# Ledger of designs, part 95: designed miniproteins, single chains, continued (2)

Each design is a single chain, and the fold is of that chain. pLDDT is the mean over its residues in the fold that is shown.

## One batch from the design tools (miniprotein)

Design m7295
Fold by ESMFold2-Fast:
Structure m7295 (fold): chain A 86 residues (1-86)
Amino acid sequence: MTVEERVAGLREAGDNLVASFEQKAADYQAQGDKLRAEGAKSTPEEAARLNAQADALYAQSQAYIDKANETRKGWDARAEALEAAA
């Protein structure tokens, strides 16, 4: 395998991993939105409970967005280091 092929493989693997985390973030966001919508139709007590659960899901979504961003930075840096070392 050439260095060029290895760099391309690292960038592709990084992109796939980032896409996976972005999908997880979107799934948590959608679940949070659903709970918020249910809360809007509920009693104040039930709405407070559902909103708290939605906030926890939004926090999980943000954590995956942050993880996607850090993963992209790390894999890009790894690919660049491999190119520089060649």
Scores: mean pLDDT 85

Design m7296
Fold by ESMFold2-Fast:
Structure m7296 (fold): chain A 72 residues (1-72)
Amino acid sequence: MEYLSEKAKAEVEKLTLEQIKEFLEKNRHLLPEDFKPLYEAGEKAIEEGNVEEAKRIYLLLKQIVDYLKQQQ
């Protein structure tokens, strides 16, 4: 999806690196092997304190996790 809702953008602006890290840890088991590089990029962004990149990766992974939860 090329567009993000205003609500999703507002939620992401309020996110801390700790909250993004918690999201990644809680949802790692739902991610297929193909998304491991994206997950690892998220962990690296958190480790480097790159808030903007961590939020970007969070949005991508959240969309994937939400989709997977709908499909079961």
Scores: mean pLDDT 75

Design m7297
Fold by ESMFold2-Fast:
Structure m7297 (fold): chain A 87 residues (1-87)
Amino acid sequence: MPSLEEVERQARSVIALARHAIREAEALAKQGRYEEALATLESTRALLDETIALMEKANAPEDVLAELREVRAEVEALIRRVRELLA
């Protein structure tokens, strides 16, 4: 089984990737490229959902899970905002 250090390292890497994707989606939205922004955010949400499920099975620390869920909530909020701009 993975070590606690490996579990935390994987979670931190996914968090960093998700934060980068959020910035890229915001840049796309500023350009009026809302469909591309949504695609980026929805892919990022799927990655976060898979990572949270994996971390829960690995009994990751609650602080790590809390940060993953916080970033997922940020992605979900941005998805809703971009969808409102498309409507």
Scores: mean pLDDT 85

Design m7298
Fold by ESMFold2-Fast:
Formats: C-alpha cells, sequence, structure tokens
Structure m7298 (fold): chain A 99 residues (1-99)
C-alpha cells in the first residue's frame, strides 16, 4: 500500500529522526521540501503512517496522511497553506511511485 506522510513545523533534527523511523518501518522515499517540511512516501501500513504523524504532532509539528492520494488524517499545528502544500506534494509523489 502506498502512503504519504507530510510533516511540517519541525526542526531539522526532528525531521531526520522521523525519516529514520519511517525507513525502519517500510520502503519509503524521503523528500525535504522546505527547512521545516518533509514528505515521506512509500510502502507503509496506515497504522505506521499514523504513528509517524502522531509523533510529529507530539513534537509540536503538523502532519497530513494520504493513502492512494486521498487525505486520511490531519494532525497538529499547520496552516491551510501548509496543509495544501503537503497534500499537493504527497499526491505528486504517490503518482510517480505508481509509474
Amino acid sequence: MLVSVGLTNLSEDQMKKLAKEAEKLGKVEVKYIGKDTLVITGELSIKDAVKIASEAKSLGGGAVVLVDGEVVDVMGDLSQEQKDQLIKEGKKLIKKMKE
């Protein structure tokens, strides 16, 4: 199953930690799209994707979870603009992985 977890409002060290946790859980590609923003896309269970998103929320960040290009969950502190950016990038990366 292809999922995307977009993460924002995190420090560089927090992003690196969450990226490593995701790589341990499944076959994922990590894309840094800003100084405080990261998209993790690949083969993750929905449960593992939600776990990563919940960890980002606990660190004071925000997260968007996509499954097959559909928004499944939104957590923590993010603006509408950040949410839209994470959805757009997540959909784009999922589409590329299906090709």
Scores: mean pLDDT 84

Design m7299
Fold by ESMFold2-Fast:
Structure m7299 (fold): chain A 65 residues (1-65)
Amino acid sequence: ARREALLEIAELLAQGRWDEAFALARERGLVPADAPRDPVLLAKRVAHELLSLGVPVPRFALPRD
């Protein structure tokens, strides 16, 4: 389901496993196959969709810049 995919991606982002988060997002059709590999943009997309479902957003491990 879409919600389960978003939660899995959020968990990977919370763990700093960005390459796996992108692979899963592309596999589940949440981002285009040619989407930029920007973990901050992916985190914003996932956070927005989780909030729209009434799900609290976990703390993400993102690059510091």
Scores: mean pLDDT 76

Design m7300
Fold by ESMFold2-Fast:
Structure m7300 (fold): chain A 96 residues (1-96)
Amino acid sequence: SLPKEYAEEALAVRGPFSEADLQAIADYIHKRAELDPRVVGVEVALTPDGTLYVVVKAETRDDAIKITNEIQSELEALGYELVAKGERALEAFRAL
């Protein structure tokens, strides 16, 4: 169960990868979140157009932002392109 109070931050990325590659990255993000004590939860969604959405949940907004920035840097290093971030990404995710 999630804490009663937490902060959310989101990003959406796309890359020149197959659906299997995107699923592997989604699994990596879940594993990464389990290993990070600042993370209280994570949501990941893959869309048919090859867009990966990540929502990070943390006790503070500062931690949610920092963790999301760390994940963005890691995904960009793997060749993913940022499509949306923050409120825009969160709104797009909630509309799925």
Scores: mean pLDDT 81

Design m7301
Fold by ESMFold2-Fast:
Structure m7301 (fold): chain A 112 residues (1-112)
Amino acid sequence: MPVLTEEEKEELAKEVVELLKEIAKEKGIEILKIEVLRDERGYPVVIALLKASLEEGEELAEELQKRLKEKGWDHLAVFVLQLSEDKTAIVVVANKYAGLTPEIGEAILKLS
């Protein structure tokens, strides 16, 4: 994973949130909540709770990852988690080799 400056970390968080909102609007998916956390290194973790099926969430995540890569953010991992039949969480982390942490899981549960 590349080392980001504090300005680049803030730019990344903003870009992810803006693209999430744009793609959700294009696909007619309702965003119930967005939360931006920081990991132990200050890197952004973006969590979006969607009123969407797993399939709809996966399609949004694929488009998000594509647009982020086109903007030079190719080191990101995007996770899709089904919480219920009509609720899906998208989690974006700034390290494609990192897994989901217990802290991220706790944040997702608090959003639902």
Scores: mean pLDDT 78

Design m7302
Fold by ESMFold2-Fast:
Structure m7302 (fold): chain A 81 residues (1-81)
Amino acid sequence: SLDDLINEALARLRAFVGRDSELWQKGLEVLSVAAKGILAGKSEEEILKEVEKKMRELNLPEEAAKFIKEVVRELYRKYKE
């Protein structure tokens, strides 16, 4: 289910950010954009464009942006089978 996939994505994000509460909040905002895009029936390309825009607005470090982008890609692909 989408809920199971979101919970998996959240667990991966938590493991990556550790105790960085600011990075956790920013990652949640990006994953929220991805989840809303999936529910709205947007394509992978549309979702990734919105995700990349949100990551830039939040000034995410490049390593974190790369990690979150891969989590979003996996979330989308698993949801679509």
Scores: mean pLDDT 87

Design m7303
Fold by ESMFold2-Fast:
Structure m7303 (fold): chain A 81 residues (1-81)
Amino acid sequence: LPSAEELQKMSLEELEAYYRELVAELRARATTPEQRRDVATFEALARHALAELRAETDEEQRKAMIRSLHAWAVEVRARLE
């Protein structure tokens, strides 16, 4: 996974594309109903956070949202190991 700092350098369009690809990868790795629900929950959280990022003008809040997205991605990936 890219670092939170690298993700902060990406445009919103790049972040949307990155998380779309990540969700597709995680779905391919999910083999149990529980894992599939975890990925679906992450997809919903990521979609919501990206929508909020599009409207957010405060740089520190944007960085905090990106850090949260990164942390959620690390957590869901770990649950699929």
Scores: mean pLDDT 82

Design m7304
Fold by ESMFold2-Fast:
Structure m7304 (fold): chain A 95 residues (1-95)
Amino acid sequence: GTDVTITATITTDSNTNTGYNNALNSGGNAGSQIGGTYTITTSGNTITITINLSGRSPNQARSGISTLRSGLSSDPTALSIQLDTSGTDSQISSG
């Protein structure tokens, strides 16, 4: 299983929190691929999505990351996307 956290930092225009939830779930179900738990924190125009991969295999973690990247890149409200997968990538590489 994978117990690392993925953090996605999204800079948006000044529009709604609905876009942020859609970004996480676009690409066909990032939340369920990743492991079912995430936290969204808003500070001004910056959205931080923290996802826990606990209980997921390296292959499931890879699929979740791929789906999340696809979903975030399809969100038209996102001006800048920074995805930190360093902990997850390390666990995936060693498994």
Scores: mean pLDDT 53

Design m7305
Fold by ESMFold2-Fast:
Structure m7305 (fold): chain A 84 residues (1-84)
Amino acid sequence: SDALMQKILDSAEELLKDAEEMIKKLQENPEEVSEREKVILGMLIIAVRTDAELVIKRGNEEQQKKGRELLKRAEELAEQYKKL
């Protein structure tokens, strides 16, 4: 349903913001990056990608557009993650 896809999209947007904030903090203190923090960040990126791909497949046209934008941002974040 459109309502369910909207909830998934909204949740993915919040998770992406959390992931973006987390990677910024880790990049500011690279010597203090723990394996636990890297695992948590990796899980957030996977969750955003999975939710975005679901919205792209099942959402309406406006939701699909926002899903593609989220997927692109998550992929950019995944490239930054590989450099940690």
Scores: mean pLDDT 88

Design m7306
Fold by ESMFold2-Fast:
Structure m7306 (fold): chain A 77 residues (1-77)
Amino acid sequence: MDELIEKLEGGGVTVEEAQELLKKAGIDVDAKALLDEGLKMGILEKVDGKYKIAKPKTGVDEGIVKLWLGTQKAVSK
């Protein structure tokens, strides 16, 4: 999970990278659906085909992203 968040904070993440990182973190969800949800919620933004944390534009912080991903982990298992 921390690796996915780090990539979202940094240069952004592709659907394929997110899927691999989610599986490594023990989260068995569809990465594309998860990333698209985050985009629609304003938690993430899409830049050049990569998903990134939308800061400070939406007022979201890393804690909100962690809570969202933690919820997906709880639901997935």
Scores: mean pLDDT 70

Design m7307
Fold by ESMFold2-Fast:
Structure m7307 (fold): chain A 84 residues (1-84)
Amino acid sequence: SEELEKDLEEMEKRFEELVKNGSPQESFELMLAVLRTELRRLERQGAPQSLIDRVQKLIEKLEKNLGKSAEELDEELREFAKKL
């Protein structure tokens, strides 16, 4: 349980680094696939609901980045370039 919480914290930090560094879409897709598999495993093992909720929240953030966030990042990058 505690080990799973630490692994999730590392995954959450990795996601933030991927966003900050403008990582390719393939990296987000891979992370999403891993997290969806892990969510099914946690549900089967009767993991705490708080941990399941955290994984679901991270999945939702990844899905937004794969769809809408790419357009917003492109717009923000264009506005940032005008200030440089």
Scores: mean pLDDT 73

Design m7308
Fold by ESMFold2-Fast:
Structure m7308 (fold): chain A 79 residues (1-79)
Amino acid sequence: SHMRIEKLKEAIDKLREAEEADAQGDDVTAQKYGNEAKSIVSEAYEQGLISEQDYEYITALVDAGDYLSALAAVRGLLD
């Protein structure tokens, strides 16, 4: 689905920004982009574009501040 690919790419962009900020010690910016990624992933789940299991897994990683693993998980959904 084009919508699925677009939403997942949007989440990837936000998670990349979160990871980059986290790597620089900018916790405020990292949390901002992490929360934006969670919102996108939540929308994808509500629209039926991803499973509940994928949604729960990715959001748990973001909540743990594990942006790198969250990024890998979202990328895996495009493969």
Scores: mean pLDDT 89

Design m7309
Fold by ESMFold2-Fast:
Parts: C-alpha cells; sequence; structure tokens
Structure m7309 (fold): chain A 59 residues (1-59)
C-alpha cells in the first residue's frame, strides 16, 4: 500500500470524526462534554492539517 493511500484513508477517517464531533457539539448542552469534545475536535483538526500538507507534497 502506498504512503498516499495510507494518508488518504487517515484523512477520510479524521474528516468523518471532525464532522461527528461538530454535530455532537451543536446538540450538546453539557459544559463538561463540550470541553472534552472540543479538545478532541481541535486535536483531530491539527492532525488532518498535517496529513493534508503531506498529501500536497506528494502531488
Amino acid sequence: MSREDTLQIAAAFLQTAISQYQHILSETKSPVLRERYQKELESDEQELEKIQKELAALA
């Protein structure tokens, strides 16, 4: 499996996770859960940005 294939799969999973966390945050009323999911969302967004930069370098 190529590095590009691996990065594409990882990016797809992170994009899905980000969308799910955004949806949960839009519906969540609990401050504790909002803080937890916001941190996870920020972490996943940073990881996705790194993967996107690597993919751009492979193009």
Scores: mean pLDDT 81

Design m7310
Fold by ESMFold2-Fast:
Structure m7310 (fold): chain A 63 residues (1-63)
Amino acid sequence: MILELAAKLVEDFNQAIKQAQSPEEREAIVQQAQEAFKELLAQVQDETEREIIETLLLTLLTK
């Protein structure tokens, strides 16, 4: 399910950020997460699922 994939991306992002040792490494992790969410959004057909995934992405980018 696409929402489970989005949750997995959030979990992987949080784990990677915790292990990041430099600002450059964190920037790369953020960019990777953005691209992964972009690909998920391209596959979403349900409006509710799109809104949830967009909210998750914004939450990651603004923290």
Scores: mean pLDDT 78

Design m7311
Fold by ESMFold2-Fast:
Structure m7311 (fold): chain A 80 residues (1-80)
Amino acid sequence: SRAQLTAQLQALVDRAAAIYRGILAEAPELRPEALKIMQEIQDLVRQFSASTDLAQQQALLAQIEALVAELEALYRRAQA
């Protein structure tokens, strides 16, 4: 349902924000790369909010999931 997709979106946004804060605290040199990913996530979140099509919202959610995974990978590289 749309409500379930919205809940999944909120969880992904919260996760991205937490990872971004971690990068800023532990690896500030990665801030430009992390900020770029966060801006891409924000653009997709705006598109999701503007969409009335469930299939489009699912596709946008998948794109956001991929960007959150990129942000997680960036953070893991920072900790290595």
Scores: mean pLDDT 88

Design m7312
Fold by ESMFold2-Fast:
Structure m7312 (fold): chain A 75 residues (1-75)
Amino acid sequence: SKIEEVKRLVEEEKYEDLVPYVQSKDIEVVRTAVLELAKRGELSVALVLLSQADISKEEKEEIRKEMREIYREKQ
């Protein structure tokens, strides 16, 4: 699945290969990529990819909220 491929790309640190998935308009694919990066501590990369995502501003804000929760739990 696209979600499993995105998780693999994050684990392998192939962040540039995430760009087409983030631009797919599939919110679950975008959410998975951004949150998996956040879980790895790659917050700057996650924020850049989220800003480039072809999803609504409201969808981006919800994902950003989930990123903040992950960051809070890891500190």
Scores: mean pLDDT 81

Design m7313
Fold by ESMFold2-Fast:
Structure m7313 (fold): chain A 83 residues (1-83)
Amino acid sequence: MDERLLKLAKEAIEEGKKKGLEDRGIVLAYFLLEMSKEKAVFKDDEEARREAELRYVGKLIKGEITPEFIEKAKEYIEKALKE
């Protein structure tokens, strides 16, 4: 697992909690961990965050950020954090 993307995923979850946007933080963390499994390469943390945000907005526009998706994202994050 990419340790940098893992750190960014944890930061996204914590920032979501601080801002009262917990579901958004979870979905951003999900995409950061998904990109880590895809072995996506980023020049810096800002590029990785931007790509996660683009994936989030894309799903949001399509109405695909459902309670079911958020629960799947939580499960995926929990499994990824267990290695």
Scores: mean pLDDT 81

Design m7314
Fold by ESMFold2-Fast:
Structure m7314 (fold): chain A 86 residues (1-86)
Amino acid sequence: REREEAAERLIRDARELRERAIARNPELAAEVEERYELLVEGIRHLATGKEADIEKGFEHFNRVAEMLGLVEQAEEANKILRKLLA
């Protein structure tokens, strides 16, 4: 439950950033949407708590978050993951 709630929070934050990015650069809307979908998939993998899925989700999330300039969100996801795995 807490892991699922954390994932939904991160997805909500990613959605808001997606909207702001598209508003700033409408010509890049398709590219931003593609990155957003990949980010959401990564967050959901992190939420499963399964070792293989966590590793895959972490790699996927960090790669996409860096490209979107979401380094702070990647750091927050790492903090949340650490807390949930403790």
Scores: mean pLDDT 61

Design m7315
Fold by ESMFold2-Fast:
Structure m7315 (fold): chain A 90 residues (1-90)
Amino acid sequence: SALDELKEAKDKFLKKLDEIKKEIKTNELSLEELTKMQKEAAALWEEILQLFNENRENIPQETYDQLVEEVKQKVDELGDLINEQIEKAL
């Protein structure tokens, strides 16, 4: 189903975000590397939003809103971490 495909894509997306987060936490990254990670996270967010938008009509609005909110929270958490590390590098 469309919902099952979106849930699978969400899980893969969140795993990729977690991998980026782990990379940032375990390594001393340069400003250039942090900027690259920020762009990669933004690109992943754009990809998942496109997939959600393409399937919007195929899932209940409440379920759609919950999925978007969950993903947004994880993206915001990663963004905050990247910004913190960039400030330390400046």
Scores: mean pLDDT 81

Design m7316
Fold by ESMFold2-Fast:
Structure m7316 (fold): chain A 97 residues (1-97)
Amino acid sequence: MKGVLTIKVNPEKRKEITGEMARDLLLELDKEGVSREVGSQIAQAARDIVEGKLTEKKIVADPEDAEKAYRAIQNAGKKNPTLAEAIEVELEEVEVE
C-alpha cells in the first residue's frame, strides 16, 4: 500500500495565498513529523502554487507519512481559512503489486 496525496488549487483563490500561509503550512508539517522527503515535495508545491506555476500536485509516499501530511495541511487550513478555501487536499491509499 502507498498513500497518494493530491493537492488542488482553486484558481479564483490562488492570488489570496500569502507567504505567511505557506510558512504556517511548513510549521504544521514539522509538528506532525512529516518526513523530509514528503515535506520537501509539499514545500516545493506550495512555492510553485504561490508563483502560479502549479494548480495540482500528486505526492506518492508511505501511507503513514501521507496521512501526517494530510493532517498538517488540514491544520494549516484551520488557522488560515483563506488557505482552506484556496487548497483542496485528498488522500487515497493505492494497492502496490
Scores: mean pLDDT 78

Design m7317
Fold by ESMFold2-Fast:
Structure m7317 (fold): chain A 65 residues (1-65)
Amino acid sequence: MDVTLKAVETAMKLLEEGYSHKQVSDIFTLAMKTKDPKELEKALREKAPQASQETIDRLVEIAMS
């Protein structure tokens, strides 16, 4: 599966939900840094509280790829 395409689609969803380019970059940095899916989901929810569960799941999947 093309991880780059999935990352771009997920970034676009975050921008549509009202997050800035800087915030999206910070979210992806967090995803790449955290390798425990449970800790990552918690951290992502705290950083992006308005993101859908589908968006959080996609970020975890990208980090674990």
Scores: mean pLDDT 76

Design m7318
Fold by ESMFold2-Fast:
Structure m7318 (fold): chain A 71 residues (1-71)
Amino acid sequence: TQAAIDAVSQAAAEFAQRYAPELGLDEAKRIAVHAANEALKQADSLTPEQAKALMEEVGERRAAELKARRA
């Protein structure tokens, strides 16, 4: 679980940095925190790789939804 938690926290930080130019830092961080929390709900049942992938998937989906709403 600690390895999965570490993988999620690292992925969340990287996600926020990658999306900050497109969404704004506050919004990118908000999405990263949401995605991290979703991945962490299942962290006990996931490998570190699966937890990271889930965080990234949730984050990207949420970012796409936000972009669609702003259009």
Scores: mean pLDDT 81

Design m7319
Fold by ESMFold2-Fast:
Structure m7319 (fold): chain A 77 residues (1-77)
Amino acid sequence: MMEELEKLEKLVEESLKRAKEIASKLPEEESKQAIKNAETIIEGLRAGFEAGLLSLEEAKTGLEGYLDYLEQKAKES
């Protein structure tokens, strides 16, 4: 559990950093919303993992899905 939590924290940091990088390519209002959404998703995935509802792999998949969505949105902007 503790090692898995450490891996989750590293994924959270990397995912938030990537989300901010992608968001910097969006218009100002969309950038703010994208960062807020990333923080909300990360909080939900962390809570789910801590509650035993999600595996580390499931949390990683959720984060990757959001980053893919955000990259697609940046291409459309």
Scores: mean pLDDT 79

Design m7320
Fold by ESMFold2-Fast:
Structure m7320 (fold): chain A 90 residues (1-90)
Amino acid sequence: MEKKKEALEELIKLTKEVIEALKKKDAEKAIELAEKMEELAREAGDEATAKAMDDLLEVIREAAKSGDFSLALAAAERFLGLLEKRLESL
């Protein structure tokens, strides 16, 4: 339980940093943070959390290509909500 809780808390912290990077349209920083988060998602979550992390990284990469960060920001905020709910259930 402790390793999953610690990984989940760090994942929440990094997700908030991704949201701030996306608000600033800093795609490079958002991608770097999201790639770091993939390792933590495997430790913190079940298959649903890991899949949600993969989906978020894909949306961030597409935002970097298109210059439209609105979907990536919405996806990151939704992912943050998922993580916070998971932490409360532990």
Scores: mean pLDDT 80

Design m7321
Fold by ESMFold2-Fast:
Structure m7321 (fold): chain A 94 residues (1-94)
Amino acid sequence: SMKDKIVEKVKEAAERLIADAKARKNLSEEEVAKLREFVERVLEAIRNAESYEEFVKEVSKIALEEMEKSSPELQEVIKAIVNAILSVAEEVAR
């Protein structure tokens, strides 16, 4: 249930951040789709992680790989999503 709570809250936070970025940064449909694909990969990593350490490691790896291929505008959104993920994980672990 802890993983399910993290996944649900992360999905909600990410969808909100993507919608906000689309409106404020005038992101293309392709950029929005790329961000959603990134979030799906992160959610899969959360579901497959056996420990908090593995979770942080895999999320960081996925984020760094995505940022390397992304525009500065997308990099800022990816950073915001990663920060939200870590905040949710810490909150649920308490």
Scores: mean pLDDT 80

Design m7322
Fold by ESMFold2-Fast:
Structure m7322 (fold): chain A 74 residues (1-74)
Amino acid sequence: LRELYLEGYELGKEAAEKLPDDASAREVIKAAEEAAQKYIDENPGLSEKEKEAVRKGALLGAGEAHAEKRLAAY
């Protein structure tokens, strides 16, 4: 679970970093969800708990990357 959460975190962070610096919170959340879903679709053997770990990781990673971009632009 920890490894999948960390994988999700990196995926979410990468997805958010590809967005414009002025991207809305909604766009960041959508990018994180899309990145997590892509990983889940590519790994059909994941349990529901493992899928949840990837999704939660992606949301955190995207949120932190977005906050860093906003702070750097300010």
Scores: mean pLDDT 78

Design m7323
Fold by ESMFold2-Fast:
Structure m7323 (fold): chain A 79 residues (1-79)
Amino acid sequence: PESVKETVLKFALEKDPNKAAAYGTAAAVLAIGEILSNPEKRDEIIKAMEEAVKEARQSDANPENVEFAERIVKELKEI
């Protein structure tokens, strides 16, 4: 959960599109990997991602990256 939150924050706050794409991919892979390895932590991981998005929204975040992160959180909730 902690590494997922940190990576989502890096993604949302990143101004370089190529670096943002790399962090976004890493965040998705880490989140899915953690959920598949321990399904009971799914809600905890989703909450960590939601908190990261909320913190990014209150900061100088890239709005497009915040929207993308919110979409990924929504998709994970529907699994």
Scores: mean pLDDT 78

Design m7324
Fold by ESMFold2-Fast:
Structure m7324 (fold): chain A 78 residues (1-78)
Amino acid sequence: SEKEKKIKEAKEKTEKETKETVEYFEKLGSKEAAELAREGGKLAGQAMVAKIEGKEELAKELQAQANELYQKAVELAK
């Protein structure tokens, strides 16, 4: 199905982006920031899946939570 294909592609893209972001924070020497980035990436992936499924409010809420975790990661890595 078209939705199933989009969900698979979204998961693969989000997992790749999360890995790159986690590696970035690990390179900065912050294990705590890397962990927050990993959690944020998981929520961002869930937000993208929710958006594909037409759950706009849930997608917005999950993306907001992902953004908050990312901001904490940036703050800790300073």
Scores: mean pLDDT 86

Design m7325
Fold by ESMFold2-Fast:
Structure m7325 (fold): chain A 86 residues (1-86)
Amino acid sequence: GPASASLTFEAAAAGLYVVSFTSDKAGLVTVELRDLAGEVQGRAVAPALAGATTRALVLAKAAGTYTVVVTHESGGAISGLTVSPA
């Protein structure tokens, strides 16, 4: 089944944030940005390479608390999940 990792972060300002992670398997990865209420604010699908760092951009429309959820469709383990201002 799919494998996922999540990270909650505080956006000090509206703007672009870099989501960075590593997968142990090649495959499709879904990145969702959710607000404090759990509502999906944005969604991206990206190909991952085994053992390589994948980076995605997410847009926070306002300052506040957000959660990034990264899901690997074929069950690749997600590690090193970080979020930083772009």
Scores: mean pLDDT 84

Design m7326
Fold by ESMFold2-Fast:
Structure m7326 (fold): chain A 84 residues (1-84)
Amino acid sequence: SMEEEEKKLEEIVDAGVRLNSLLKGLEISQAFGNKVSTDKLNAEIEKLKEKYGEEKIPQLLEIGNVHIRTHSLEEAKELAKKLG
């Protein structure tokens, strides 16, 4: 249904936003030499790579960045349609 398609696109946008947060956390963790936090953040990023595909990670990041910059779920969802 259209509602199921919309939910899938919103899940992709949420994953992109999460990826942005994980990468920022990774940068901070690495700067402070916190290996435990770095390993946990890398494990979460690897789960996203397994779910969406490693080659699609740059697109997923862009989708999240668009939502964060514009505060527009609709604009981010249009990019998410191209990920599939």
Scores: mean pLDDT 84

Design m7327
Fold by ESMFold2-Fast:
Structure m7327 (fold): chain A 85 residues (1-85)
Amino acid sequence: MGGDIIETQKKLEEYRKKLKEAKTDEEQMKILNEMLEWAKTQDPRVAGLIGASAVILAEELNMPKEIIDEIEKRAQQVMDELLQR
């Protein structure tokens, strides 16, 4: 009953804070990849929310377009893997 969504939102806010505190592109990429690895352990609906949030956060941080495209591609791959079963 809705609790999983609330916990997901709380964890997304924790990742947002970590990304804003990260001082290098390498640290930001590590955190974004950790979000996508977390998404792989969730159901497809939650994984989609996490993937979309990772892309939005990369855009908010003004990361290079090539990095944003790579995160979007990886998020889509996570969704494709989860939706195959």
Scores: mean pLDDT 79

Design m7328
Fold by ESMFold2-Fast:
Structure m7328 (fold): chain A 74 residues (1-74)
Amino acid sequence: SAEAERLLEALEVAERGYKKGTASEEELAKLAGLSEEDFLALLELSKPIAEEALKAGKSMEEVVERVREKLREL
């Protein structure tokens, strides 16, 4: 649960950065207080969920929400 909570905070920071405009992956990781390894792990964890949602034509906000839901289950 503690790991899931940290990943949820990282997703919220990344979402805010994305909504504000051009934020690089490195900048999003720094804003989230994540190491590059933790950010990469987050992307790898979310990748299957993101691919499925993108095939269904979902928006980025819907993709983030789906990843958030799965992380809360951990």
Scores: mean pLDDT 59

Design m7329
Fold by ESMFold2-Fast:
Structure m7329 (fold): chain A 73 residues (1-73)
Amino acid sequence: AEEQRLLEEAKERVRRGTLTGTEESEILRKLSPEQQEEFLRFSIEVGVEQIKEAVEKTIKKREEELKKLKELL
């Protein structure tokens, strides 16, 4: 069905980081409540993973800066 196709496309676009807030709202309006819940759960999972990666990269960068500082002192 069209709704299932829209859900799968939206999930793929969330994974790629190409879905805008406006597009998300438009797609959600076309989905059933069950599909909206599935999409939102998926979006949260992807968002958490992306934030985790960003935090890990920031920590590594700061640890490298600290190591260089300690070697200079």
Scores: mean pLDDT 80

